# Designed miniproteins, single chains, continued (2), part 96

Each design is a single chain, and the fold is of that chain. pLDDT is the mean over its residues in the fold that is shown.

## One batch from the design tools (miniprotein)

Design m7537
Fold by ESMFold2-Fast:
Structure m7537 (fold): chain A 91 residues (1-91)
Amino acid sequence: ADKVIEQIRILKDKVRDLLESKGLEEEAKKVEELLDKIIEAVKNGDFETAIKLLEELKKYLREVLEKAGLEEAAESVEAALEKIIEEIKKS
């Protein structure tokens, strides 16, 4: 699952930078913490926990980004998270 971990790390960096650019530093920290927990779950082969946390993150980020007026970013991030979930399910 090294490719999945790399995809999560890339998404983490992009989402952090986006949220911080909008002054959403607390939200950025929460997202980073959740993504780090997801990476750890994937590394441990705990795919059920990884999928659960990714689904929770997807809902959280949609709410945060929509409230910030970033609807296109919300759709893009949701699509990226869904692809990661599908990749894990195929493992």
Scores: mean pLDDT 84

Design m7538
Fold by ESMFold2-Fast:
Structure m7538 (fold): chain A 77 residues (1-77)
Amino acid sequence: MATPEARERLIKRAEALIKTADILYKSGLITPEEAERIKQLAEKAVEAARKGNLDEAISYLQEAIDLLVEAVKKALS
């Protein structure tokens, strides 16, 4: 079952990813397109979590993390 604590934790993680994407973009490490895609997935995770759809929120959050890792790997190559 969706607990308020689990929802808040997912929202905070998604918000942290949005901020991280902005920082990496401003630092020139990732492209604007990569930052936008990561932020859109993280925002969808927040929306799903707010609706109590924790499985959906986790799925979007994982996709955002995977894109962030891929973008950073490209930047470091």
Scores: mean pLDDT 84

Design m7540
Fold by ESMFold2-Fast:
Structure m7540 (fold): chain A 74 residues (1-74)
Amino acid sequence: SEERQKLLKLIGEILRLIGEILDLERRLKELKEELKKETDEKKKKELEEEIKRIEKEIKELEEKRRKLLEELKK
């Protein structure tokens, strides 16, 4: 069925996005723990910038996932 093929592709893309979000959330947690222990001002700024970048990436992926979930609902 054509409908089944489209549904399976959509589910696969959603699962892939969920995996990417979870990986980024794990990395974000690690960076936030590193930031708590960091005493060097330059390294603190670098960690804060990386944290902000990853938070932005997570938001973009969550929005993409939201749109795909809407397509799944039809």
Scores: mean pLDDT 87

Design m7541
Fold by ESMFold2-Fast:
Structure m7541 (fold): chain A 107 residues (1-107)
Amino acid sequence: SSQKLNFLVSFLKSLTSKNITKIDLSNLGLSGPIPDEIKVINRLTNLTELDLSNNQLSGPFPPAGTFDGLKNLTKLNLSNNQLTGPIPEGTFDGLPNLTELDISGNL
């Protein structure tokens, strides 16, 4: 497992402010599969933009429910990683305000 992903999870767990509207985690050299613990981000209910692009994230696309708490999310960028396989059914059903999804540049 990547030490950087462990730091990411710890960082996200430290975020308690409801005033956070954007998180940019692009170009950080994150590697390995997206962990289930990323679901802690769901407490940031005012988040409108999440950027995880241009990393080395691998393994399957996140399962259904992973981002269900992010009801205000309008932009999700997972582009230019190493994510594999089909997008699971219902993965983004919990995101009623999502207008921009970028998954380009994956495997």
Scores: mean pLDDT 79

Design m7542
Fold by ESMFold2-Fast:
Structure m7542 (fold): chain A 74 residues (1-74)
Amino acid sequence: DLRKEVEELIERAEELVREAEREKDPLRAEILLGVAEIMVAVALLAAKKAKDEESVRRAEEALRRIEEVRRRLE
């Protein structure tokens, strides 16, 4: 079930972003954000192809959160 796999990718990415927000090591935080960004990008592409509007919304929100957290680390 592709939709379930997309949802799981988004959920895992959201967890990685939360972990990055708690991470005190800037390099480890960047690695966590980078992995989350790749997972969300794949999920967003799949969700758009499936026309899953809810997953597209969640993925775009996750990308915005990743960028926000990354800006705070700079």
Scores: mean pLDDT 84

Design m7543
Fold by ESMFold2-Fast:
Structure m7543 (fold): chain A 73 residues (1-73)
Amino acid sequence: KAVELLNKGDDAFDQGKYDEAIKYYEEAIKAAEPGSRVRVAALSHLANAYRAKGDKEKADQYEKEAEIERQRL
């Protein structure tokens, strides 16, 4: 379930397990309906996880994807 995967990602992120968080957020994005609020949240959280790892390019990429999806809500 997309929401459950998002929650698992958030739990991993809160524990500083950024690679595990990224994996769950990517799975949440795949499981979520296109244009859904859950998909937007997963993209935003994925961007935050990449930023926490110091990967600014991927963080900026996923923030942009989240903004585009949000505009369609």
Scores: mean pLDDT 85

Design m7544
Fold by ESMFold2-Fast:
Structure m7544 (fold): chain A 77 residues (1-77)
Amino acid sequence: KKEEAEKYFQKGIEADRKGDLETAASYFEKAGDKWLEAGDYQNAALAYRAAASFYEGLGDTEKAQKYRNKAEEALKK
């Protein structure tokens, strides 16, 4: 699971470098979900915050708030 999370996080970085912000947000979201499933709450929060930042930049305020909340909840574990 952690290995999968790291792969998704790296794909998010690659998508960001290509200017594909929608794909970057999606991969950071997936990385967060995989780290959360693996019990790596600090990396899950980091990935969710990245996803939230990209969704906010895209004007998706609802998803941005959702992933900010997920990051905060992950850190309470």
Scores: mean pLDDT 84

Design m7545
Fold by ESMFold2-Fast:
Parts: sequence; C-alpha cells; structure tokens
Structure m7545 (fold): chain A 81 residues (1-81)
Amino acid sequence: SIMEMIEEMVELVRQLQRTSDPAEKERLEVQIAENMLKVYEQRAKDAGFASPREYLKHFDNESGLAALDRAQAILEKAAAG
C-alpha cells in the first residue's frame, strides 16, 4: 500500500540521517528514490494518468516534478556506476 511505502521511506530517511558511511548513504538514497518513484507511480495510476510526470504536470506540482527528476537522476547514476 502507499502508506506502507511512505512508512518504509520515513525509516530509510531516519537511517540516512544517522549514518556517516558514504557507501551506506548512497545505498539509502537509492532505496529512498526507488520508494518515491513507486509512490508517484501508484498515485498517477490511481488518478488515471499514464505516468507520474503527466500526473504532476497536470496539477502544476513543481516541487513534485523536481523530486521526480532528482529521484531519476539518483537511479541513473547508480545504474551507470
């Protein structure tokens, strides 16, 4: 469920705040980005949109679009290296 994904993301953010290990920080940032994309995907689907980007653009959610772009950039960087 969306609530379960949000609860998991909150715990990951708390772990990120507690760690000083760069490798652990990168792992947590990737997991947070993955969970954020899943939440946005589910919200878009529930609202009848084909993609999270279309959903966010339709509602002029600039902060959501910026968050989506950051999450995608984190995942692209992780996939490349």
Scores: mean pLDDT 84

Design m7546
Fold by ESMFold2-Fast:
Structure m7546 (fold): chain A 82 residues (1-82)
Amino acid sequence: SAEEVARRAAELLRERLPDAKVTYTVTGGSLPEPYITVTEVDGKAIGTLLIPTADGTAVVRVEGPMSKEEIEAALREVAAEL
């Protein structure tokens, strides 16, 4: 399920980035493939991973003191493991 995928992605991200705040939710919509975006707000990097499933889209958000590049790499690695 989308919730199981979101939970698993969050667990993997917490293992890779123990100092990060990792949250997840499930939303509707169709995506052709997993989608990653990383942005910077007030000097803090925020990453988002969207994973389409049969019953919804898993959305995982990562915030922390690490670099934008480190967050992006972790999101790409986790997406590849799912």
Scores: mean pLDDT 80

Design m7547
Fold by ESMFold2-Fast:
Structure m7547 (fold): chain A 70 residues (1-70)
Amino acid sequence: MSNEEQAKKILESALEALKEGNVVAALKGLQEALEVAPKEMIPLIKEALEALRKGDVEKAIEYVEKALKL
């Protein structure tokens, strides 16, 4: 599996966690995605983590969806 494919699977799981309100699972997933993601996805994943740190779940969802479209 490519780094991009692995990162996208992790991000899809994180997106579902965000939609279900499971912030702990979403944070873990986003951190795991950072470990394997290609450089093009890294800024969007970091923005999603920053949004979650500020309690902005809707903004975190937006950034994860943008990363998945890369």
Scores: mean pLDDT 84

Design m7548
Fold by ESMFold2-Fast:
Structure m7548 (fold): chain A 61 residues (1-61)
Amino acid sequence: SLSEEEIEKKVEELIEKALERVPTLLDTISEEELRKLAKEFVKEKGENATVEEFLAYLSKK
């Protein structure tokens, strides 16, 4: 299990990489909701959470 600090670092990393890959992402989802979903995703996937899987997770919503 990840500590809260590790979760926060991973969330920031995933958001940064997701926005690099999909610059228009914030046109379809708020930054607050994106952070919430990223935190939920990291809690589910743990340290192996990847940006590719995160983007797939977002597309399923």
Scores: mean pLDDT 79

Design m7549
Fold by ESMFold2-Fast:
Structure m7549 (fold): chain A 59 residues (1-59)
Amino acid sequence: SHMEEHRELAERALELAREYLARGERATAKVSAHDALEQAKLAGDEELVREAEELLRQV
C-alpha cells in the first residue's frame, strides 16, 4: 500500500539520518531527518513522526 511504502521510506531516511549524525555530518543528517518526517506523515505513522521530530531537535 502507499502508506506501507511511505513507512519504509521513513524508516530508511531515519536510519540514514542517524548514521550521518553518528559521523558528525549534521547538515546531511538534517536533510535526511526532514525527509523521514515528510514520509512518516504521509504514512500516518505517529511513532515515526515522533522519532523524526526528536532527531531534528538534535541537529
Scores: mean pLDDT 89

Design m7550
Fold by ESMFold2-Fast:
Structure m7550 (fold): chain A 60 residues (1-60)
Amino acid sequence: GAEDIALAKSYGEKATSEIKKGNKDEALDHIEKAVEALKKSGAADFADSVLELVKEELKK
């Protein structure tokens, strides 16, 4: 539901912050939690998009 989407956004924001700091392990933990929350909300396609976006950032 909306709660799960809000939670996923929170984890996505934390993951982005960790990537900018170079903390890739922490970023991956937050991504996994964001993807799980998005799956529970029924937004699996969006979850895949978020995961791909963060993986691209981790290549840098």
Scores: mean pLDDT 74

Design m7551
Fold by ESMFold2-Fast:
Structure m7551 (fold): chain A 66 residues (1-66)
Amino acid sequence: EKEKLLEKKREILIKVLGESEEVKKLIDFTLEILEKAEKGEKLSEEEEKEVTEKLREGAEYLREKA
């Protein structure tokens, strides 16, 4: 059920933020991490670094577009 909800959230976010490949990749990555957290899976140090880096890239992208 949560997996289906995450897929619907992904579709909505893509429609709202745009259908570019960069936006899709960012949304997919964010939803995967969120799903792992909701399932009680612990993020590894590698995954925490990747999340931090992707969030930084996303923030830079939005800042440039603003």
Scores: mean pLDDT 66

Design m7552
Fold by ESMFold2-Fast:
Order: sequence, then C-alpha cells, then structure tokens
Structure m7552 (fold): chain A 93 residues (1-93)
Amino acid sequence: MENYVKGLEYLREKKYEKAIEYFEKAIEENPDNAEAWLYLGLAYYKLEKYEKAVEYFEKAIKIKPTRLAYEYLAKALEKLGKEEEAKKYREKA
C-alpha cells in the first residue's frame, strides 16, 4: 500500500510523472488494485496523454466498474474526438 499512497500524494501535489512512477510500482505489487489503474490513467490524462489514459481507465473498469472510472474514460475519449464512444460511457456513469 505504501507505493499507492505515495502515488496519491504526488497526484495531489500535481507531480504527475512521480505519481505515475509510484502507481506503476503499486500495480506491480497488486495488479488487481483498480484504484491504482484509475489514478494511473488520471495522471496520464493530466499530462494530456489521452490514449494511455483510455487504456488504463479501461483496465480499471475491467477489474472494478465504477461511475468515476466511466466518467474519466468518457472525458479522455472526448479529448481524442471520440464523441459517440464517450457518450456511451457517460450513460454508464
């Protein structure tokens, strides 16, 4: 859990590259941590790496579908111009 908590701390500080580093370590320790995948996606979203953000949000949803994960997936898809796909996921949020 230490790597996950450090990831959250760096995310709060808007140190997105450091947040990614610690969330990747958290996922290596526990690949079923849906929240770690979700926040990894969010960190990539904040860095405007939307294709990677989509990939990690989809992984989070596959492990544990949540309203928040669907909302972030839709937002990332909107940034990529995939409006119809984004609308589909907003309806699930």
Scores: mean pLDDT 88

Design m7553
Fold by ESMFold2-Fast:
Structure m7553 (fold): chain A 80 residues (1-80)
Amino acid sequence: AEEYYQKGLELYEQGKLAEAAEYFLKAINADPSYAEAWYNLGLVLNEMGATDLAIHAFEKALALDPNYEKAKAELEKVKA
């Protein structure tokens, strides 16, 4: 999970949004409780214009970690 997550972050920094999303999904498939992977998937999906999917990803991150302030903040921004 961690290896896929780190590759996703690297691709996201390069602006390779679709590839970054693929690697975050691989991280989630390996560990569905990986709150950080759900959060970063949400960021990528939102930048790609897939707002409804981004909301779902942020909600999953918060369900896994209710104290995930970054995911909560992004949900408030996207729903505003």
Scores: mean pLDDT 83

Design m7554
Fold by ESMFold2-Fast:
Structure m7554 (fold): chain A 72 residues (1-72)
Amino acid sequence: MSVVENIKKLAEEAPEDPETYDVLAALAYMASGIAKSDAKRAPPELQPVLIKESNEAEKLGDELDAKARALA
């Protein structure tokens, strides 16, 4: 599974508390940053895949952060 898929699975299995979702959002943003860094050094064939993963991870982070704020 991709990092994004793993974080989604953790969110589904995790207790619905703001602290848990804050941690998961931070992990998603970290994954996005790593994918962006990897894309800069990757061959052109892999850049679109890494950019897509970065964007998906950032979106997941935003969704999880919003859920953490809603639960607080």
Scores: mean pLDDT 81

Design m7555
Fold by ESMFold2-Fast:
Structure m7555 (fold): chain A 61 residues (1-61)
Amino acid sequence: SEEERKKIVEEIRKIAEELEDPSLREWLLATADALERQGASVEELREALEAVKKLKEELDK
């Protein structure tokens, strides 16, 4: 659904805002915007969210 896609995109943006690297933050925010504009599926957005969560976990080590 549109609401579900919006929620996942917002979660990606929240994680991006927590990143200390400004270049990585900017890239991730731009990627979230692109996925939203291109109408990415819920499945694609969930895969992107999980990849972003994993990236943040690796950076926090």
Scores: mean pLDDT 80

Design m7556
Fold by ESMFold2-Fast:
Parts: sequence; C-alpha cells; structure tokens
Structure m7556 (fold): chain A 69 residues (1-69)
Amino acid sequence: SPEAEAAERARLQAEVDKLLTEMNEKYKKDRSPEVIEEINKKIPVLTELYRALRRGAPVDELRALFAKL
C-alpha cells in the first residue's frame, strides 16, 4: 500500500540520519586513522542512499543500497 511504502521510506531515511549522527559523534571523540578510514568507506554508500531517497527510488533499490553498508 502507499502508506506501507511511505512508512518504509521514512524508516530508511531515519536509519541514514542515525548512521550519519553516529559517525559524526564517533569522529568528534576519536580521530584515529581507523575511524577516519571507516567513515570514508561509508560516505559514498550513504551519499548514494541519500540521493536515491530524494529521487524516489523503489524500496527494493533502497534495500540493495543499504545491504552495501
């Protein structure tokens, strides 16, 4: 249903926002090379997810992108 799809999209958006907040907090507390490398590896995938969410990509495509995380 449209309501179920909207709810799933909202959930995925909230997960992206949470991951970005967690990464930012981790970086503020620990700027080790290991943390920087972890963040740098996740940024491209999160950016692609954000763009897909904004253009209204199908939930299946969003799930496939999330699986890369």
Scores: mean pLDDT 81

Design m7557
Fold by ESMFold2-Fast:
Structure m7557 (fold): chain A 86 residues (1-86)
Amino acid sequence: MLYRLPEKLQELLREVGEKREVYSLSEIISGILKYILEKGLRDPENPDVVDVSGTLLGEITGKEKLTIDEVISAVIREVEKNGVKV
């Protein structure tokens, strides 16, 4: 299943060089993981935790710190609620 993304998620994926109009959930998850890696968001003392404060992920999740699994879950919920199925 493919989705047109909510504006904030599309902006986030553009920051990591993704310029598609539609994405699968696996492609979205891969893009989010690339964003976390390229922006260096992992806590160096607890690598399961990411600090998303002041980032587009922080705006999307409404949180400052959460686990990578919690980020992925929040992004999937955002796509399912506010994305458009194609």
Scores: mean pLDDT 83

Design m7558
Fold by ESMFold2-Fast:
Structure m7558 (fold): chain A 61 residues (1-61)
Amino acid sequence: MKALEALEAGKEAEKKGDFEAAEKAYTQALVLAQELGNTDLIKQIVEAAKKVAEKAKEQEA
């Protein structure tokens, strides 16, 4: 359940407005989900990571 735990960590960080931590957690979750071959999980993580990456970029700029 490493992929699921990383996904949940990303969601928690996102709720706190820590988009950098959320992006990092989502990236780790994506790698783990790819190793599991769970396409639904991969899709969910990719969508969440894309949104957070945009937010993190805006925060940095």
Scores: mean pLDDT 77

Design m7559
Fold by ESMFold2-Fast:
Structure m7559 (fold): chain A 67 residues (1-67)
Amino acid sequence: MEKEREAIRLVNEADRKAVRYLLEGKPDEAIKTLEEALKKVREMGQDEIAARVERGLKSVKEKAKDF
């Protein structure tokens, strides 16, 4: 399942970048990174992986309200 492995790779990289951006006080960049990953994963038809990214994005958006 080539697309599934690629989607997991994209999500793991996006998660790492988003965490780094949040630690740097850049919540907008973290949100953008996760939104781009979500769009790509959805285009790949990986709905379960997309749901994971959506949960992470929701969490980051809530945290961003404090900035």
Scores: mean pLDDT 78

Design m7560
Fold by ESMFold2-Fast:
Structure m7560 (fold): chain A 61 residues (1-61)
Amino acid sequence: MLKSIKYGLLYGLGLVSNLGPYSSLPKSVQDKLIKEGKELYESGKITDEEIEKWLEEYKKS
């Protein structure tokens, strides 16, 4: 999964305050990343354990 989509999901779930390096992208692109991340989570392809790991990676960035 693309790192931008991971950040979109974390932001969409309210786990992070911004999209990190992707916060400078146009709002339409940011909204698309959030939507794509949420769709992957809702499909069951992403586990809560993976989300926790990505959140730790975000905090280190």
Scores: mean pLDDT 77

Design m7561
Fold by ESMFold2-Fast:
Structure m7561 (fold): chain A 94 residues (1-94)
Amino acid sequence: SAALEAARARLDAIVAEAKALEAARGFLTVEEAVAFARRVLDLAREHGFPERVIAVVERLLARIEASTDPEEARRLFEQMVAAVMHAILEQEAA
């Protein structure tokens, strides 16, 4: 699906931007992890992902926003990316 390819390309671009920033400075701040996570949520909503997937992304975003540890926020962001990527692959297989 062209829509799923577009969603995948957008997710890959968000992840690439986050990794480039982390590589340049050595870390992502919690604020930056929140900003990237919000972009992932917007992507999931805009592409009409199932409510169950959106709920997982929203819960992970809330946990990132509540985090005071950049490493925890980074791990939660990775979990969010994995959940959205899994949803894309599941829809491609259907």
Scores: mean pLDDT 87

Design m7562
Fold by ESMFold2-Fast:
Structure m7562 (fold): chain A 54 residues (1-54)
Amino acid sequence: SELYEKAIEAMEKGDKETAIRLMKEWAKKNGVYASDQQLLEALEKAVEKLKKEK
């Protein structure tokens, strides 16, 4: 998903506002109900996992 990928990239760059905005759009398109805090935690976990694998 392009939105999900862009959200992770924004999070890696420290642009949390853009990351949350893109993640909310991804969630809406995929029928996922989640708070901003839950989406932020998911993004932080995804970024940390990617750093550990590289």
Scores: mean pLDDT 79

Design m7563
Fold by ESMFold2-Fast:
Structure m7563 (fold): chain A 55 residues (1-55)
Amino acid sequence: SAEVEALVREAEEAFRAGDYDTAIAHLERALALAPDDAGLRAALEMVRAFKAQVA
């Protein structure tokens, strides 16, 4: 969907900027709209792991 695509783009932009909290929030919203998307789950876990290292 267009909303999932927009959320993924915003999450990717936030991740590139080092804003892991914003990236996680956008990926969580995208996953809520597409709960069976394995790629979104993998991306969310990757960003969470990066954030855990800097927290």
Scores: mean pLDDT 84

Design m7564
Fold by ESMFold2-Fast:
Structure m7564 (fold): chain A 105 residues (1-105)
Amino acid sequence: NEKEKELEELKLGAIAGAINRELEELEAAGVEIPDEKLQRLFQAMKNSDIEEMIRVAVELGVDPERFLERLEEYLKKALEAGLITKEEAEEILKETREILEKVLK
């Protein structure tokens, strides 16, 4: 289903974008990001492994609440652009919170 693929790509892009933005802020604050962790993050992105992407981001010091706020910003822009529905945005955010709770255990 083409629409399901587009939604999955948007979900991956929004999560990756939120992580990248938070990593840029950590680097700007003088935090060194190890090459090993970046390799794990890139491999998780290549594999569409959202749980591993979030796990690596948290290990790198990304704040969970700031990450969710950034994700909400990306989803809001996608909603305003007509790329997703409100229900799809709410579901992506809910699923991402559930993964984050699992990672933080």
Scores: mean pLDDT 86

Design m7565
Fold by ESMFold2-Fast:
Structure m7565 (fold): chain A 74 residues (1-74)
Amino acid sequence: MAEEYVKKAEEYLKKAEEALKNGDIDTARQYLQKAIDYAFKGIKEAEKQGNEELLKKAREVLDKAISLGQQVDA
């Protein structure tokens, strides 16, 4: 279910942002990995369903998670 994957990706992205705000880099890295995994699953399911709105949203979450991950690893 694409909607659930996107929702989980957004949830983990928010948890990662909170962990980063608190300086918990290790926890943030774990949540970013989960956000990326769920966003990728959301993209696959949205493409399968032909749901352009969900596809766009899933890609936005993925891009944000990757950007934060690069900030953590930089």
Scores: mean pLDDT 82

Design m7566
Fold by ESMFold2-Fast:
Structure m7566 (fold): chain A 61 residues (1-61)
Amino acid sequence: INSMINSANTSYDVANSYSNLGDTLSSINSDLGDVYNSISDSAYNGADNININASNISTNN
């Protein structure tokens, strides 16, 4: 499960990077900023799912 936790942490870091890029790009092109903010949201959701699954596996073992 340590690999899953590391993957979740990496996904949160990637989501933060895309969020920051989305904010920067939104000042130049709002549509492009929206796309990167959407990617950030998807990465956060993915990381949350990995953490939930890792927690469930840990509790059952």
Scores: mean pLDDT 73

Design m7568
Fold by ESMFold2-Fast:
Structure m7568 (fold): chain A 80 residues (1-80)
Amino acid sequence: SLKEELQAKIDRLNQIKKELEEIYKKTGDPTIKALIKAINSVIDIGKKALEENANEKTLQTVLRYADAVIKAAENVLKYY
């Protein structure tokens, strides 16, 4: 279901966030800090969509945002 897909993306974003937080502690890179903030925003939106039983269109939109942020974060992680 879309809700299960969104939960899986939230779980992946939380895992990526932990990796980025460790990099930020070691490097102080402001790009990493900005990416962590973007991830936190998407997690918050996703959790709210699940808690408020958002409609199918809203869930699809949030999934697209989550996928975009995951791809951006994974690309950055390749350089660390």
Scores: mean pLDDT 89

Design m7569
Fold by ESMFold2-Fast:
Structure m7569 (fold): chain A 78 residues (1-78)
Amino acid sequence: SKEERIRRLAEKVRTDPFVEQLVRRALENRFGKETADEVVAALKAGDVEKILSFPEEVQDLLVRFAEVLENAEKIKKK
């Protein structure tokens, strides 16, 4: 589900500075630094309800990012 993918992404952002940097840059590039800072702060807090209160375009980017990271992990195991 969308919530499950967002929760998994939030845990990766909290534990991996490289993932945090990639997510922050993607958000900054599309929505600006203010939105990026707010979204990354919510991810670090694990505040899924706050993340779901952002515009649908922000949520869609996070879900797509979660999918890309999941696929990258599968490729790296080969």
Scores: mean pLDDT 80

Design m7570
Fold by ESMFold2-Fast:
Structure m7570 (fold): chain A 63 residues (1-63)
Amino acid sequence: ALTPGQRVILGLLMREHGLSEAEAREIARLAQAGRLDEATERLMRLGGLSRKAALNVARALAE
């Protein structure tokens, strides 16, 4: 289950970066599975985040 802080991150990804709920949830699932590179690449491709910002978000979703 996602923490309240992780749910806030998903909401920001949807609102500020144009991700769908399904895309945001899949990125969280990849990060929690330890697939940080895949989560990072999806955040860059779908959300328009820089690599540094995407990696920081993926790490936060993995906690």
Scores: mean pLDDT 86

Design m7571
Fold by ESMFold2-Fast:
Structure m7571 (fold): chain A 84 residues (1-84)
Amino acid sequence: MEKAKKYTEEGKKLFEQGKFEEAIEYYDKSLELDPDNKEAQYNKAVAYAYLGMLGEALDLYRKLGYSDEEAIRLIQEIVAQPIP
């Protein structure tokens, strides 16, 4: 439980650095310990969208209960946002 949260936090740090593939690796480690961790699943979907892995992102958004329309809008918002 605590270890899963630590992996999610490390993934977030890597994500903020633009290291999306490394972030996904840490989100996967978190999900191995806590498969129902919606935060790790959501952040993994966002990281896949930034990498252009749109099919993987859509699959994760669907698992989170998003409609295909909502998932597509989220992906479009990600690719339209200026990098801060």
Scores: mean pLDDT 81

Design m7572
Fold by ESMFold2-Fast:
Structure m7572 (fold): chain A 69 residues (1-69)
Amino acid sequence: GLAEAEARGREAMARIKEAKKKIEENKDIPLEELIENGNRVELAALHVLYHEQGDLESADLAAARANEL
């Protein structure tokens, strides 16, 4: 039901937040490579990260890639 959907949403957001922290901490990996090889959670984290940096073009690219998986 709705409560289960909310619980899954919270888990998804927690995973995205954790992935975002790992991306920010591992600056040695090019963000472009993360877009090409990332899973859905990593791509969602990249979308959030790029959007926060004001790079809307890269944010949209990450979102488009996630939708293809």
Scores: mean pLDDT 74

Design m7573
Fold by ESMFold2-Fast:
Structure m7573 (fold): chain A 89 residues (1-89)
Amino acid sequence: GAELAALGGREGAHGGTLGAKEGDAAGAPAAAGGAIAGIGGAFAGETLGDGEAAAYGGAAGAAGGRAGGSAEGEAEGRLGAELGRLGAE
């Protein structure tokens, strides 16, 4: 539902943002792409109840966290992707 999509988007955006910050410090620009995608998923999840967009954002946030070397960013992005998928149901 829309609530899970919104939560998934927020977690994905957080994961991407953490990855982007740690990636910037480590010189990994791919982490910034995860943050941008996570934020987009959050917007679509919160505003439109779009669980699929939230799941995409969460997955991108997880990739950004991984690229940035942020275990927390990766975990939060993965959680966002899972919650987005549940919201799409």
Scores: mean pLDDT 61

